# Ledger of designs, part 108: designed miniproteins, single chains, continued (2)

Each design is a single chain, and the fold is of that chain. pLDDT is the mean over its residues in the fold that is shown.

## One batch from the design tools (miniprotein)

Design m7750
Fold by ESMFold2-Fast:
Structure m7750 (fold): chain A 95 residues (1-95)
Amino acid sequence: LPEIEKAQEYIKKAEAALKAGDYKGALEYADKALQALAPLVQQLSPEDQERLRELMAEFYERLKKAYEENDWKGMAEAALELAKRVLELVLKSLS
């Protein structure tokens, strides 16, 4: 699916940015990956929607803590991990 290919490319760019110490760039690419997956997320089953809500709650707390601590690296790592886990959930739902 084009949305999956686009999300994978943004995740790859986020990983490269994170490795280079560009935490703000990594966060931007992770956000773009999540935006690319949004149409597929809306089509998830009720069970997978619940799993997504649990993921979002977990990562919201991690992002909030990193934000409060001005930990841009922690924010970028959490956002990238969230994007990867949402992609995994979407891929499993399509299998």
Scores: mean pLDDT 86

Design m7751
Fold by ESMFold2-Fast:
Structure m7751 (fold): chain A 63 residues (1-63)
Amino acid sequence: MTREQELADTQAGIAELDAEISRLEKQYKEAVERGEDVTEIERKLAILFTARGILQAAADFLA
């Protein structure tokens, strides 16, 4: 795979994670408004933020 293709794939992965994070942030806000337990959503967000950071570092290295 070329460096350009690897960068494009990495950026696509970041975009997918950003979409998932936005979805969970919306669920988090709605759950808080309903007085529901947010522990599971917070745990998932922490995992996604960590994964995004790793992919962002990879994209920065490839750019």
Scores: mean pLDDT 82

Design m7752
Fold by ESMFold2-Fast:
Structure m7752 (fold): chain A 79 residues (1-79)
Amino acid sequence: MEKARELAERALEDAKEGKKMYEEGKKTGNATLYAAGGIRLAGATADGILALKLAEETGDEEAKELAEEAIRIAGGKIV
């Protein structure tokens, strides 16, 4: 339970920060910030998918909700 929740919380934070960096990079034309934001969003999607699977296996509804939100913010698809 703890691992799924911690991973989901981390994924959510990375998704929020990555989206902020990505959008700011696009707005300001800062290629470094845009790329860094994109990388962070990709990582958030991967961690979110893993956290979602762990949450489903353990029945942690809170971790599942956090993981789904992280994936949604990062623009990923749940497959």
Scores: mean pLDDT 79

Design m7753
Fold by ESMFold2-Fast:
Structure m7753 (fold): chain A 74 residues (1-74)
Amino acid sequence: SMEELKKELEKAREKIENAKDSFQVNSAANDIINAFAKSGKIDEAEEFQKKMSTATTPEELLKIAREIAEKALK
């Protein structure tokens, strides 16, 4: 349901903000991508994956993960 999707997205956003390293940021961002894919939002999930693949530094990764979380929750 859309309510279950929103809960998964809010959990992933919290994981991004509490992440201690790039592995945890990547893991949380992938939770968002997987939640969108499971909900049938395949095009949005693919767009998020493409954005993640452009990150070359930990700082860029965190910035992109936050942008994905914000867009996903709108």
Scores: mean pLDDT 84

Design m7754
Fold by ESMFold2-Fast:
Structure m7754 (fold): chain A 68 residues (1-68)
Amino acid sequence: ISDEQAAEAYAIYVFYHEVGGLPISLAIKEAAKELGLSVEQAKEAIRRALLNDELAERAMEILKERLA
């Protein structure tokens, strides 16, 4: 999983969980589905972005583009 995929996974997760109101498990599933990742790969990608401020910041820019 690349850093860009980690940022994309976190952006999609935030979109479905925090903006869309889906449960964590379903938001992770949607991120996995959109990126062609397994659920375990999506979990690791999201975890990587959460632990890296630079990736989290990139994810928020991706989220802004998604909301426009």
Scores: mean pLDDT 86

Design m7755
Fold by ESMFold2-Fast:
Structure m7755 (fold): chain A 65 residues (1-65)
Amino acid sequence: TVTSESAQSLENMLKKLGLLKNNLGTVADNTDAQALAKMLVKLGHRPDDTPDDSLVAALQRIIDS
């Protein structure tokens, strides 16, 4: 199960990926948001669960910021 602390840590990491994208231009892209969302589901050890589109969209917005 994903805790609020885990979600906050993920958000901080995504902000860093956005900063890296601004510096390098290629490190953080659309696939990074999807990969992180899938990894978050795996951390919950619930293979039947898939990331919601809203979660992927939220992660994408953070990366693009």
Scores: mean pLDDT 52

Design m7756
Fold by ESMFold2-Fast:
Structure m7756 (fold): chain A 62 residues (1-62)
Amino acid sequence: LLSLEEAKKWAATAEPGESVDIIENGVIGKMIVMPDGEVVFLGPEEGEQVLAQMEAERAAAE
């Protein structure tokens, strides 16, 4: 698990659609790089849902 600061550094070099598990104030979450390059911090279940949506959108894109 990465700290929030470590995850932010990772996200700066990560490709859109990538994710990492992080811990912030004792709470485990997921940090995701969105297709537009924005980085979001979500709970683990919410993060998995967002990743699934991104994958579905990528598969449906022409």
Scores: mean pLDDT 74

Design m7757
Fold by ESMFold2-Fast:
Structure m7757 (fold): chain A 70 residues (1-70)
Amino acid sequence: MSDEQIRANVDGLIEMARALGADEVAALLEELRASGDVEAMRQALTVAGSLLFQGRFDEARALLRELLAR
């Protein structure tokens, strides 16, 4: 997956998180997107996306905080 596709997919996850009412997850994804850390964004897409689809918002928040802490 290209860096451009990763950024576009993170933008899609932000919109999805907002639509689901997961405002904290959306804010953390926006911060991750702004960081420019493509590898962290790729990890977020792989794991946080699945957690969002499952409604596991607490776990998604925890993962995104860990990715932002590096």
Scores: mean pLDDT 82

Design m7758
Fold by ESMFold2-Fast:
Structure m7758 (fold): chain A 71 residues (1-71)
Amino acid sequence: SFELIQQANKAIAQGKLDEALKLFPQIKDETVRYNIAMALIRAGKLDEARKVRELIDNEQVRALIEQALAA
């Protein structure tokens, strides 16, 4: 849903990462899922980022998140 994508992007932009995490299971868009994972990493919420990574089926996107977590 476009509305879910807008809500997730707004939550990321406002630093409302708990809200973004709540929306994550409803989001099918790989770019938005990646953006949530990267926002969690930037905020130092590494355990949440690892959990989100495990829910991502796209191997390339998962590898990018793993690389960011290792940095």
Scores: mean pLDDT 84

Design m7759
Fold by ESMFold2-Fast:
Structure m7759 (fold): chain A 100 residues (1-100)
Amino acid sequence: MSKESLEAEVLTAMGRIAFALGDYELAERLLREAIELAEKAGDWRSLAEALLALGELLAAQGRYEEAKRLYREAAEAARKAGDEKLLAAAEARLAEVEAA
């Protein structure tokens, strides 16, 4: 695993913690940095995880159109990674916001 992949995973985890603590601005910044690092690394799994986390954050803020876009991108990244669990998670989140 590259340094960029590891940094993306750490930033995604930190972003999720910031979200849980209600620091939405910090969470969004950390998750967007995680996305950039995962893209630079070509790490589809880390990219899918970061995109899914950002989508969940934006959905919590009522930013549903942006969240839907991120969930579709997360599903595509999960398919490229061959990660069936991440794909199912992204598709389930997309279905939830489409049903709202």
Scores: mean pLDDT 89

Design m7760
Fold by ESMFold2-Fast:
Structure m7760 (fold): chain A 91 residues (1-91)
Amino acid sequence: SAAAEAGVDALLAAPAEELQAMIAKLPALEERDLAEARRLGLPEELLALIRELHERLRALLEAALAGDRARALALARELAALRERAAALVA
């Protein structure tokens, strides 16, 4: 996907401090998203997908911080697939 490649290339070009700041924010964002999903009474399958999305996003940012374009691109594609699965569960 051209969008996934552009996103990965932007992350690889980002300053290390910016990527580290993004990684540091992820636990709070995951807790917020899971709390909101539980408040709305969403199914356990969707809660599991939210956890997987946050884990893949963390791994993507860590791969970008390491300069590993191939791994970052694979993780970006996995994130896209997980987002499609999540969207199907709320449609």
Scores: mean pLDDT 87

Design m7761
Fold by ESMFold2-Fast:
Structure m7761 (fold): chain A 90 residues (1-90)
Amino acid sequence: SSKIQELIDWLDKQIEEAKKLSEEEALKLTREAIQYGIKVLQELKKTATPGEQLRLDNLIDTLKIELSKIKTAEQGLDVVQGLRDTLRSM
């Protein structure tokens, strides 16, 4: 999907930007990146097959749980990198 590739490319850009920011700004950026990723995945579900919808639902649920646990920029970056890597394997 072109939308998946666009999301991957955008997440790579957010990862590089976060590395240049202060702890507080990087934490905010990584949280916002995860929230945007969830939104894109929810939109992708609307045109997905039943099997793809199940995989996307599982990923969305995991991201929501991980987002609630993020307290540091390093934790936020780990989640964003994990999302990017999962999308590349799809």
Scores: mean pLDDT 90

Design m7762
Fold by ESMFold2-Fast:
Structure m7762 (fold): chain A 71 residues (1-71)
Amino acid sequence: EEALQAALDAWEREVNREAIEKGFEAMKKAREDAQKKGLSKEEITYLAMKAGDEATRKVVEEARQRRAALA
């Protein structure tokens, strides 16, 4: 169990790096796409944040799936 904690810490650091990168990229892409469509400033901000959240969730979900496959 204590050995599992070290693996979880390494997993969290890797997932956090991927989540930050993918989240920022998704947010930027969504913002640009919304701006091209002429959406309101409020809609652009909302969609960008939502896309970022979805991207971070996907990274975490994929990491969990990989970890579960080892069990």
Scores: mean pLDDT 76

Design m7763
Fold by ESMFold2-Fast:
Structure m7763 (fold): chain A 81 residues (1-81)
Amino acid sequence: SMKEATREAIILEAEITSLIMHANILQKNGELSDSKKKDIIDRMEELIKKLEELIPQVPDDIQEKIRSTIRRAKEYIEKLR
């Protein structure tokens, strides 16, 4: 349902935000190894795919938020590469 899809989108957006925060903390502490970067990129790409699948199932205002989150996540992945 649209309500379930919206709830899932909110959870996935929170997970992306938490991953970015975690990666930034690791980078600041000099702990962001190549293996950890790869794991973060892989997880972020999986979350992006799930969010993209939810776009047609959620209201327009939530779609705009999802697209913004996807763009931010993709920009972050390119920065980590």
Scores: mean pLDDT 88

Design m7764
Fold by ESMFold2-Fast:
Structure m7764 (fold): chain A 95 residues (1-95)
Amino acid sequence: MEKVYQEAKEKALNSDEVVYKFTGLANEQEGWDLLSAVIRGVAEAAKESGKEVTLTVELTYKDGTSWSITLRIGPEKSEILSVDGVDQEKALKKM
């Protein structure tokens, strides 16, 4: 997780768009842990740089389910722009 956090932060410092694709996930908790680490990294980069970053994360599970989320992450707040493959209300409740 620390490696994913640091990599996401570095990408966000050098780009206004960051995309992650995670595949072969065993369960929902693994997906949420990865999503959390990526969001945290991008959010820290946004705070340090004072800029907004568009983050897209695609999660694919071993059972064949998949979903994606796109966020606009700024220095003060984050906004969900889109969610595909899962109920937006469920995604918001988990975050």
Scores: mean pLDDT 79

Design m7765
Fold by ESMFold2-Fast:
Structure m7765 (fold): chain A 134 residues (1-134)
Amino acid sequence: SVADAVRALVDAVKPYLNDFQYKLVEREADRLVASPDPVAAARDVANRGFLLYQLGKLFNDKELVKTAIVLYVIGALVLYHHGQLEDAERLLEFAIRAAKKYAPEFGKKVLDIAVEIAPGLRPLVERAQARVEA
């Protein structure tokens, strides 16, 4: 299920996050999984990711950027499971762009985990990577 996929992603990224990041990601994931409108909730999670990314850039805080990357990928995973492929690919592109500038090794690890959990994300990740490298 999409809930199982989201929980698997959160559990798998836990070793790469500090306690504050993990608690924030866990809270966002729990709210998303409990939502009666998962597509709207995924877009809401992505919007909070955008805010964290902007704050990370403003304060030169890589940990906020890493948290934003995880929220983008969680949002993409949920949108993908609900057939919102274009929006999912767009969020993956935001994650890849943020990772390239601030946390490339972390970004690669989170995306690899997401593709392992949902192999159908691989073509979306590959297209998003091609756009970032162009």
Scores: mean pLDDT 89

Design m7766
Fold by ESMFold2-Fast:
Structure m7766 (fold): chain A 90 residues (1-90)
Amino acid sequence: MKPRVYVGLDSDDPAIPTKAVVVLTDPEGKVLKTEVIENMTPLEAKAYVIKKYGAKKVEEVSRDQIPPEALAEIEKYVDPDKAKYYVAEL
């Protein structure tokens, strides 16, 4: 089974640069790598993930669809009350 990439964004405003947290997990949801990217728009952050990880698509998901270890990593850097969450299909 392929690794998965989860993304947390501080804001979903397409015109405003935000903080993006990119978490690579194994198939079981264990965190392998965390990357924090500042000053990217949501569109730029999604494009970055597609290019860097060879993702087929990046889709918005609810907070409870993120594996607990990946969610804990993202929420070190973003406000959970305002954050938008995504999964990248590899």
Scores: mean pLDDT 79

Design m7767
Fold by ESMFold2-Fast:
Structure m7767 (fold): chain A 71 residues (1-71)
Amino acid sequence: SSLDRPAPESLIAVFRSLGFEVSAEDSVREVYVRVGGNEELGLKILEETKRLVAQGMSLLDALREAIRRVL
């Protein structure tokens, strides 16, 4: 699954810039689960982030808005 691939350094950098403790060895799924506090909320943040990026938001802005909406 594409979610089980290692998270790119750019994604790790964005999460760290927002104050989240994520590992450079985490998968895409694992970084979102760490942010959401559990898998259900993490995957909701991932899906909302994808939707907002598809609508033209930057990854940073999309992630901030997804977190605000889900948490």
Scores: mean pLDDT 84

Design m7768
Fold by ESMFold2-Fast:
Structure m7768 (fold): chain A 109 residues (1-109)
Amino acid sequence: NLEKIKELMEKYKNKPVSDEVEEELEKLISELNKEELIELVKYAIKMEFELRKLDEEQQKEVLEKLTEGLLKAGKIDPETAEKILELLREGKLDEALELLAEVIVKLLE
């Protein structure tokens, strides 16, 4: 299911998505386990960075703002938010993205 979702995301990355495609994506996503959902969230964020042609500094800024936004909304605990921000300051973008994707998946459950 994860590979089919990735294929659909690539196909529609610069195109409007129909209601039928949205329904298929929702069904496929609902069948993913936690590990697959984390991988999908990471893939989606990396695809967005590629589509927006963001360099590493811009990617860091987006992840910092997302983390701060989640903290302000009460959707992430302060300790986890600080860990993500620390990883970003250290240039550990992949580790920060992994932890942030785990947080996002918990919010979708």
Scores: mean pLDDT 82

Design m7769
Fold by ESMFold2-Fast:
Structure m7769 (fold): chain A 75 residues (1-75)
Amino acid sequence: SKELYEKGLEAIRNGDLKEAVELARKLFELGDYLSAFEIASRAAQLGSQEGEVLALEAAVKLREKGISAPPVAPV
């Protein structure tokens, strides 16, 4: 969902890592592994260990579907 993805990016901008990870997990549960990976990876860069774990889980799911995980954008 675009709406969940946009809310996840807003949570990242606000420094609300808990909210960002919760939104990324909802995206993961919906099968949107790309959006989940992007938000979780950004949360991980900001110090979220839960975000790091979720990003790795999403990357595995992307590879199982034949999609290469995108590189994390440099800051």
Scores: mean pLDDT 80

Design m7770
Fold by ESMFold2-Fast:
Structure m7770 (fold): chain A 112 residues (1-112)
Amino acid sequence: SEVLEKLKEAFKDSKTLEGYAILFVIYALEGKEDEALKYWLKIYIDHPELVVPITLLVSYILEEDFEKALKIAEELRPVLGERFYYAVKAIIYERKGDTEKAEEWLKKALEA
């Protein structure tokens, strides 16, 4: 996934809650359990209330329930920030095959 690779590169050195959440979503979607767990624990330590909604977000993306995924992303937006929201939208549009919208949201995630 071009979107997942570009987001991973952009946030690899991030030490923010927003960056940890983005990296968790990426590694979980890739099935990289050890890397996903690393970022899950970083979120859990300070924000245990966020791990269930973020994990549900990943689950809905994998099941292609993009309506429920977007609802969770909107609810998390005030806490996790604009770049997290844009990153999730880029991932969803890539999975829907909407390359143009995926690129637009990816650009916003990288430039915010």
Scores: mean pLDDT 89

Design m7771
Fold by ESMFold2-Fast:
Structure m7771 (fold): chain A 144 residues (1-144)
Amino acid sequence: MEEKIEELKKVLSEARDAANRAAELFTQLAGEYEKKSKEYAKKDPRLAKRYQGLADTLREMAELVRRIGELLSEAIKKLDENPEEGLKFAKEQLEEVHRLTERVRNLADALALASKYGTPLLDEAIEAVRRLHELVEKALELAK
């Protein structure tokens, strides 16, 4: 029982770190596209609107992965306070986190397909979301 809880806490911590990294990257990219939107506002209003749309989507993704990080932190805290109640709580939170991670992945895939503006930071953010999803699936198996 103890070894399984320590493995689960480790996987949840790695998932939280991946969520925090994705949030940083999406926030940085949103700021870059917001800046481009302002720079192009008079020169090319249609391109400025496209950059604003990208910034808005990246901000939504950043909020979703921040919420994932919060839920994972709460699950870790509950496992430290009471392992038995913490396992039940972690399972319930991981089901919500999995649903949120799927939503972020779908938004990331849509951005990648629509974007002629592929940047190394966007690719890194998409990989962080993919790693987060894999870690959440592993955490769900450990919480059974």
Scores: mean pLDDT 86

Design m7772
Fold by ESMFold2-Fast:
Structure m7772 (fold): chain A 60 residues (1-60)
Amino acid sequence: GAAEGASKAGKLMEAGASPEEAGKAVADGGNVDQKEATEAIAREKTADNRGTAAAIVAGS
């Protein structure tokens, strides 16, 4: 499903893949739309950036 695809794409991005490459790999390997997979990856990356900002504001 989409959640499993997003997790797999996250691992690919951790290995240095772009969101577009990860989205395509998920679409090729699963029954999900490439655009939907890419958007899910982009949202996850945005959440990570917000987490980093929150950690900086907390002083560590």
Scores: mean pLDDT 61

Design m7773
Fold by ESMFold2-Fast:
Structure m7773 (fold): chain A 66 residues (1-66)
Amino acid sequence: MSLLDKVKEEVKEKLREIHESISDPEQARLEVSKLINDTINKYKDKLTQDELDQLVVFAVELFREL
């Protein structure tokens, strides 16, 4: 499993937690934005810019499906 795949699974789990714990849609959106930003900052030196861009797209699309 690549580092990107591991990070995507981590993001998926955390997005699910946000969806389950936060009933207010606007608060959920803010927490998702924070999660994405924190994840980028955590992995910016370990993932390429292309991989970081793929991660953002993945998180946004997954959150829309929740």
Scores: mean pLDDT 80

Design m7774
Fold by ESMFold2-Fast:
Formats: structure tokens, sequence, C-alpha cells
Structure m7774 (fold): chain A 62 residues (1-62)
């Protein structure tokens, strides 16, 4: 089984633009890379991709 790098939400986050995704506290998403200063690009379990603030997530292996 290949381990992938993911992120877990530390708190609820509501998307502020069409380029962002909303997260619920404890939600895990796949890490896709950096998305500019202070942001990470993620892919949700439903296949939605977008940016979230990096300080609101912690790295996890999935």
Amino acid sequence: VAQRLGVQALEDYEAKSPEEVSLKKGEIAEYLGNAGPGYVLVKLADGTTGRVPGHLVKPVFI
C-alpha cells in the first residue's frame, strides 16, 4: 500500500473564494502541493480540489 501525504483540519473552515474548499474539523484531505504563501492545495474525498490556509491543517499520512 503506497502511503500518501495528507492534511487534517484543525478546525472548521469556510471557503472564501471559488479557488478554496471548505473543511470540517478532523476532515482528512490529500496533499497536492503548495498553493501560494500560507496556502496548501488539497483534494477532498469527493474529488473536489482547492486551496486552504496551511496554518489550519496538520500533516498526516493516508
Scores: mean pLDDT 79

Design m7775
Fold by ESMFold2-Fast:
Structure m7775 (fold): chain A 109 residues (1-109)
Amino acid sequence: SSMEKEAAKKAIEKLEQAIDYLEQAIEAVKRGDVLALIGHILRAIGEIFDAELLLKKTNLPEEVKRLIEEAIEYIRKAMRYILRGDIDSARRYLEEARRKLEEARKLLE
C-alpha cells in the first residue's frame, strides 16, 4: 500500500541515520574519544527506535525485525565492553551492528 511504502521510506532514512552515527562512533574509537563514542551510540539507538516504530505500522518480513534486533544486541555488547574499558572489542561489535542495519536497509529498498 502507499502508506506501507511511505513508512518503509522513512524507516530507511532512520536506518541510514543510525548507520551514520555508528560510523561516527567507530571513528571516535580510533581517536580514543569515549564521550563522543557514547554520544554517537545514543543517537544511533534513537534512530533505530524511530525506525522500529515506523516498521510496526507495516506488514514487513520478519527478517527485517530480526536484523534490527541483532543490531540492538550487538550495540548492547559494545556498551558492555566500553564500560569494561575494552574499546577494541566494542569497535568490533559496533561494526557488526552497522552491518546488520545495512542488511535491514537493503531489504526495505
Scores: mean pLDDT 86

Design m7776
Fold by ESMFold2-Fast:
Structure m7776 (fold): chain A 87 residues (1-87)
Amino acid sequence: SAAEEKRVEELLEKMEKVYKEAEEKYGFIVAEGLSRLVSAMYLAYKKGVITPEQLEEVIDYLLRKTGDEAAAAYLREFLKGMIENEK
């Protein structure tokens, strides 16, 4: 819903500065790979295959496996762009 999209957008807005740190930490190749993964998950969300909550769960699962919060920040910032452009 629009309310859910606004809440996600506000969360991602706060992660803007952390995105730059994640990009510097991992470099362009790793950052690009994460962007492509998030794009695929976002498309599944847009097709109604997964919910916003399930999308967040997948991201959190990946973070627990990598143990790196900078990766989360990168993924969330990418989602922000996707959501803003969809409207």
Scores: mean pLDDT 59

Design m7777
Fold by ESMFold2-Fast:
Structure m7777 (fold): chain A 92 residues (1-92)
Amino acid sequence: SAAERERREAELEKEFERLRKEGVPEERIEQARRLIEQAVPPTESALKTGNANDLKKALELVAKAALVLGILTEEQVKEGIKKLDEHIEKAK
């Protein structure tokens, strides 16, 4: 619903505001926002169809956003992707 989307967008803006206060540059926040927006279509596809490749794509984009924001390290992203691949294989 529109109200659910508005709440989700408000929560994301609160998170970005916190990151700005922690010294994350606006350029990095905008880059992360773009990655999160790119993750929406594959997330919706995965939820509707159960497609594991769409889920992986969505999670990789979110992980890249977290890396850009300094929330995750490159090593944590690589480990997370590996664990995700193992989880997808076990779900087959």
Scores: mean pLDDT 77

Design m7778
Fold by ESMFold2-Fast:
Structure m7778 (fold): chain A 89 residues (1-89)
Amino acid sequence: SDEELLDFVVELLTEKAAELEAQGLTRAAALLRELARMAEAERAGDQEALAAERERARELYAALTPEELAALRAALEEIRKEIEEKLAE
């Protein structure tokens, strides 16, 4: 279901954010957490919260170092693969 898929995505984003934070990649971790908040705001139909979280995500993305950007891309690729595997069930 859409609710189960969204819960799965939010959990993955949260887990990957914790991994990046443990590595000292704090801004990349913060961006993954903003993506999770955007997903929750969209589920709630909270357009004001969604717009605010999108703006925070843009600011975080613009401020990423090359190392943070590489780590973010790797984390998003892993999340994409896990979502594809979940959908193949």
Scores: mean pLDDT 86

Design m7779
Fold by ESMFold2-Fast:
Structure m7779 (fold): chain A 58 residues (1-58)
Amino acid sequence: SPEVEGAYRLAKATVEDAIEVGVPAEKVLEMIRENAKTYTPEQAEALIRGAEEGAKAA
């Protein structure tokens, strides 16, 4: 769905941007994992996957 795809892209971009400005990847990942608990299971999975892929790409 657009919401699931959007969640993945947003999380990935957020992590990549945070790393670029010097924020530790582990802090951003922790924040996204905590926030993901308030979403549907599908959106939570997409947010976490996007964040982890963003961290690996950086």
Scores: mean pLDDT 81

Design m7780
Fold by ESMFold2-Fast:
Structure m7780 (fold): chain A 100 residues (1-100)
Amino acid sequence: MEELKEDARAALEKIRAQLPAAQERAKTLDAESQEKLRKLAAAQTGLLTAIIAGEPLERVEELAREAEKKKSWEEVVELFREAGLEEAARAGEETAEAVA
């Protein structure tokens, strides 16, 4: 479990380091593509935060499947809040806003 948490922390750090490039990329995308990028950013950051928090992999996999069904980043953030994963929801929201 500790190795998985360490890998998740490294992945989050890479995402944060790439946010300025993602913002510049987003400026060249249409509105639909920007929403898809924000949704992906919220989902990835939220799931990684859930792993760091010690959520079982089975639960993380279920949350990933449910997130794919969502149409917006706000719905993905709400999914994490409804699951009681407030830090995951917050991390996803902050990352989605940073990409915009």
Scores: mean pLDDT 79

Design m7781
Fold by ESMFold2-Fast:
Structure m7781 (fold): chain A 92 residues (1-92)
Amino acid sequence: MIKGKKVELVAVAGDRLFRGKGTINEDGSITGEGEAVAADGRRAPARFEGKVLKYDEKTGEIEGEGTVTWRDPATGELRTAPARFYGKVLEE
């Protein structure tokens, strides 16, 4: 059962990698927050929105798709991009 579970998330949007935590909601959607993983150590806060596409109950692994929204630290502009989510359900 995956509804209401907390997850650790990695989001891939083009060449950008984001890490964070989220929740699988009652409708099967994913919401979460994290940061861009940059090689220079610069962090960009990010919001994750999407849905679960695949869940492996034996490993706790999930795959999803949706969007990542972040503020570009160079320009200050809010950006949104399609993303694939990979994660693992956290134990209670």
Scores: mean pLDDT 76

Design m7782
Fold by ESMFold2-Fast:
Structure m7782 (fold): chain A 87 residues (1-87)
Amino acid sequence: SHHDELKAKMLKVADYILEEAKKQDLPEEVLKRLEELYEQLKASTDIEEAERLTLEMLTLAADAFARIAGQDAADALMKKVQEIMES
């Protein structure tokens, strides 16, 4: 269904964010929060809740990437997320 397709895309976004965050050695507290949000996203059965969790992960990761790895890294993260969602 379209709902299942949208959730699959959100999980791909979340997987990408978490793996990139680990590669950039983001602070432990940020990684822990991203992992908590990811587990909640996997368990979610409500699409609106899944969208909220995905946006929260993206906001947290983009802010941390800009601060720790620089704006170009944050921009690259955002571009890849957009590509996944448009696929």
Scores: mean pLDDT 85

Design m7783
Fold by ESMFold2-Fast:
Structure m7783 (fold): chain A 77 residues (1-77)
Amino acid sequence: HMEELEENRRRLDELTKEMEKIAQKAVEKYSNDPEKAKKLQEVSRKALELINQGGAEGRYREAAEQALDLLKKFYEE
């Protein structure tokens, strides 16, 4: 069972790093729009929190879907 927790943690770390990289690129893209950049940073933080919580519960896939939905809604605006 501990081995499963280690695998989930490792995959969560990898997913978190990728999400953070994407968020950083998006912030750079919106750097000339401080209001939108600030909102994106807030949404990205919430998305990462969802992934971390889902990973801890062994439901990181569902959490990742929710995180992606948050980001998409922001971009659709």
Scores: mean pLDDT 69

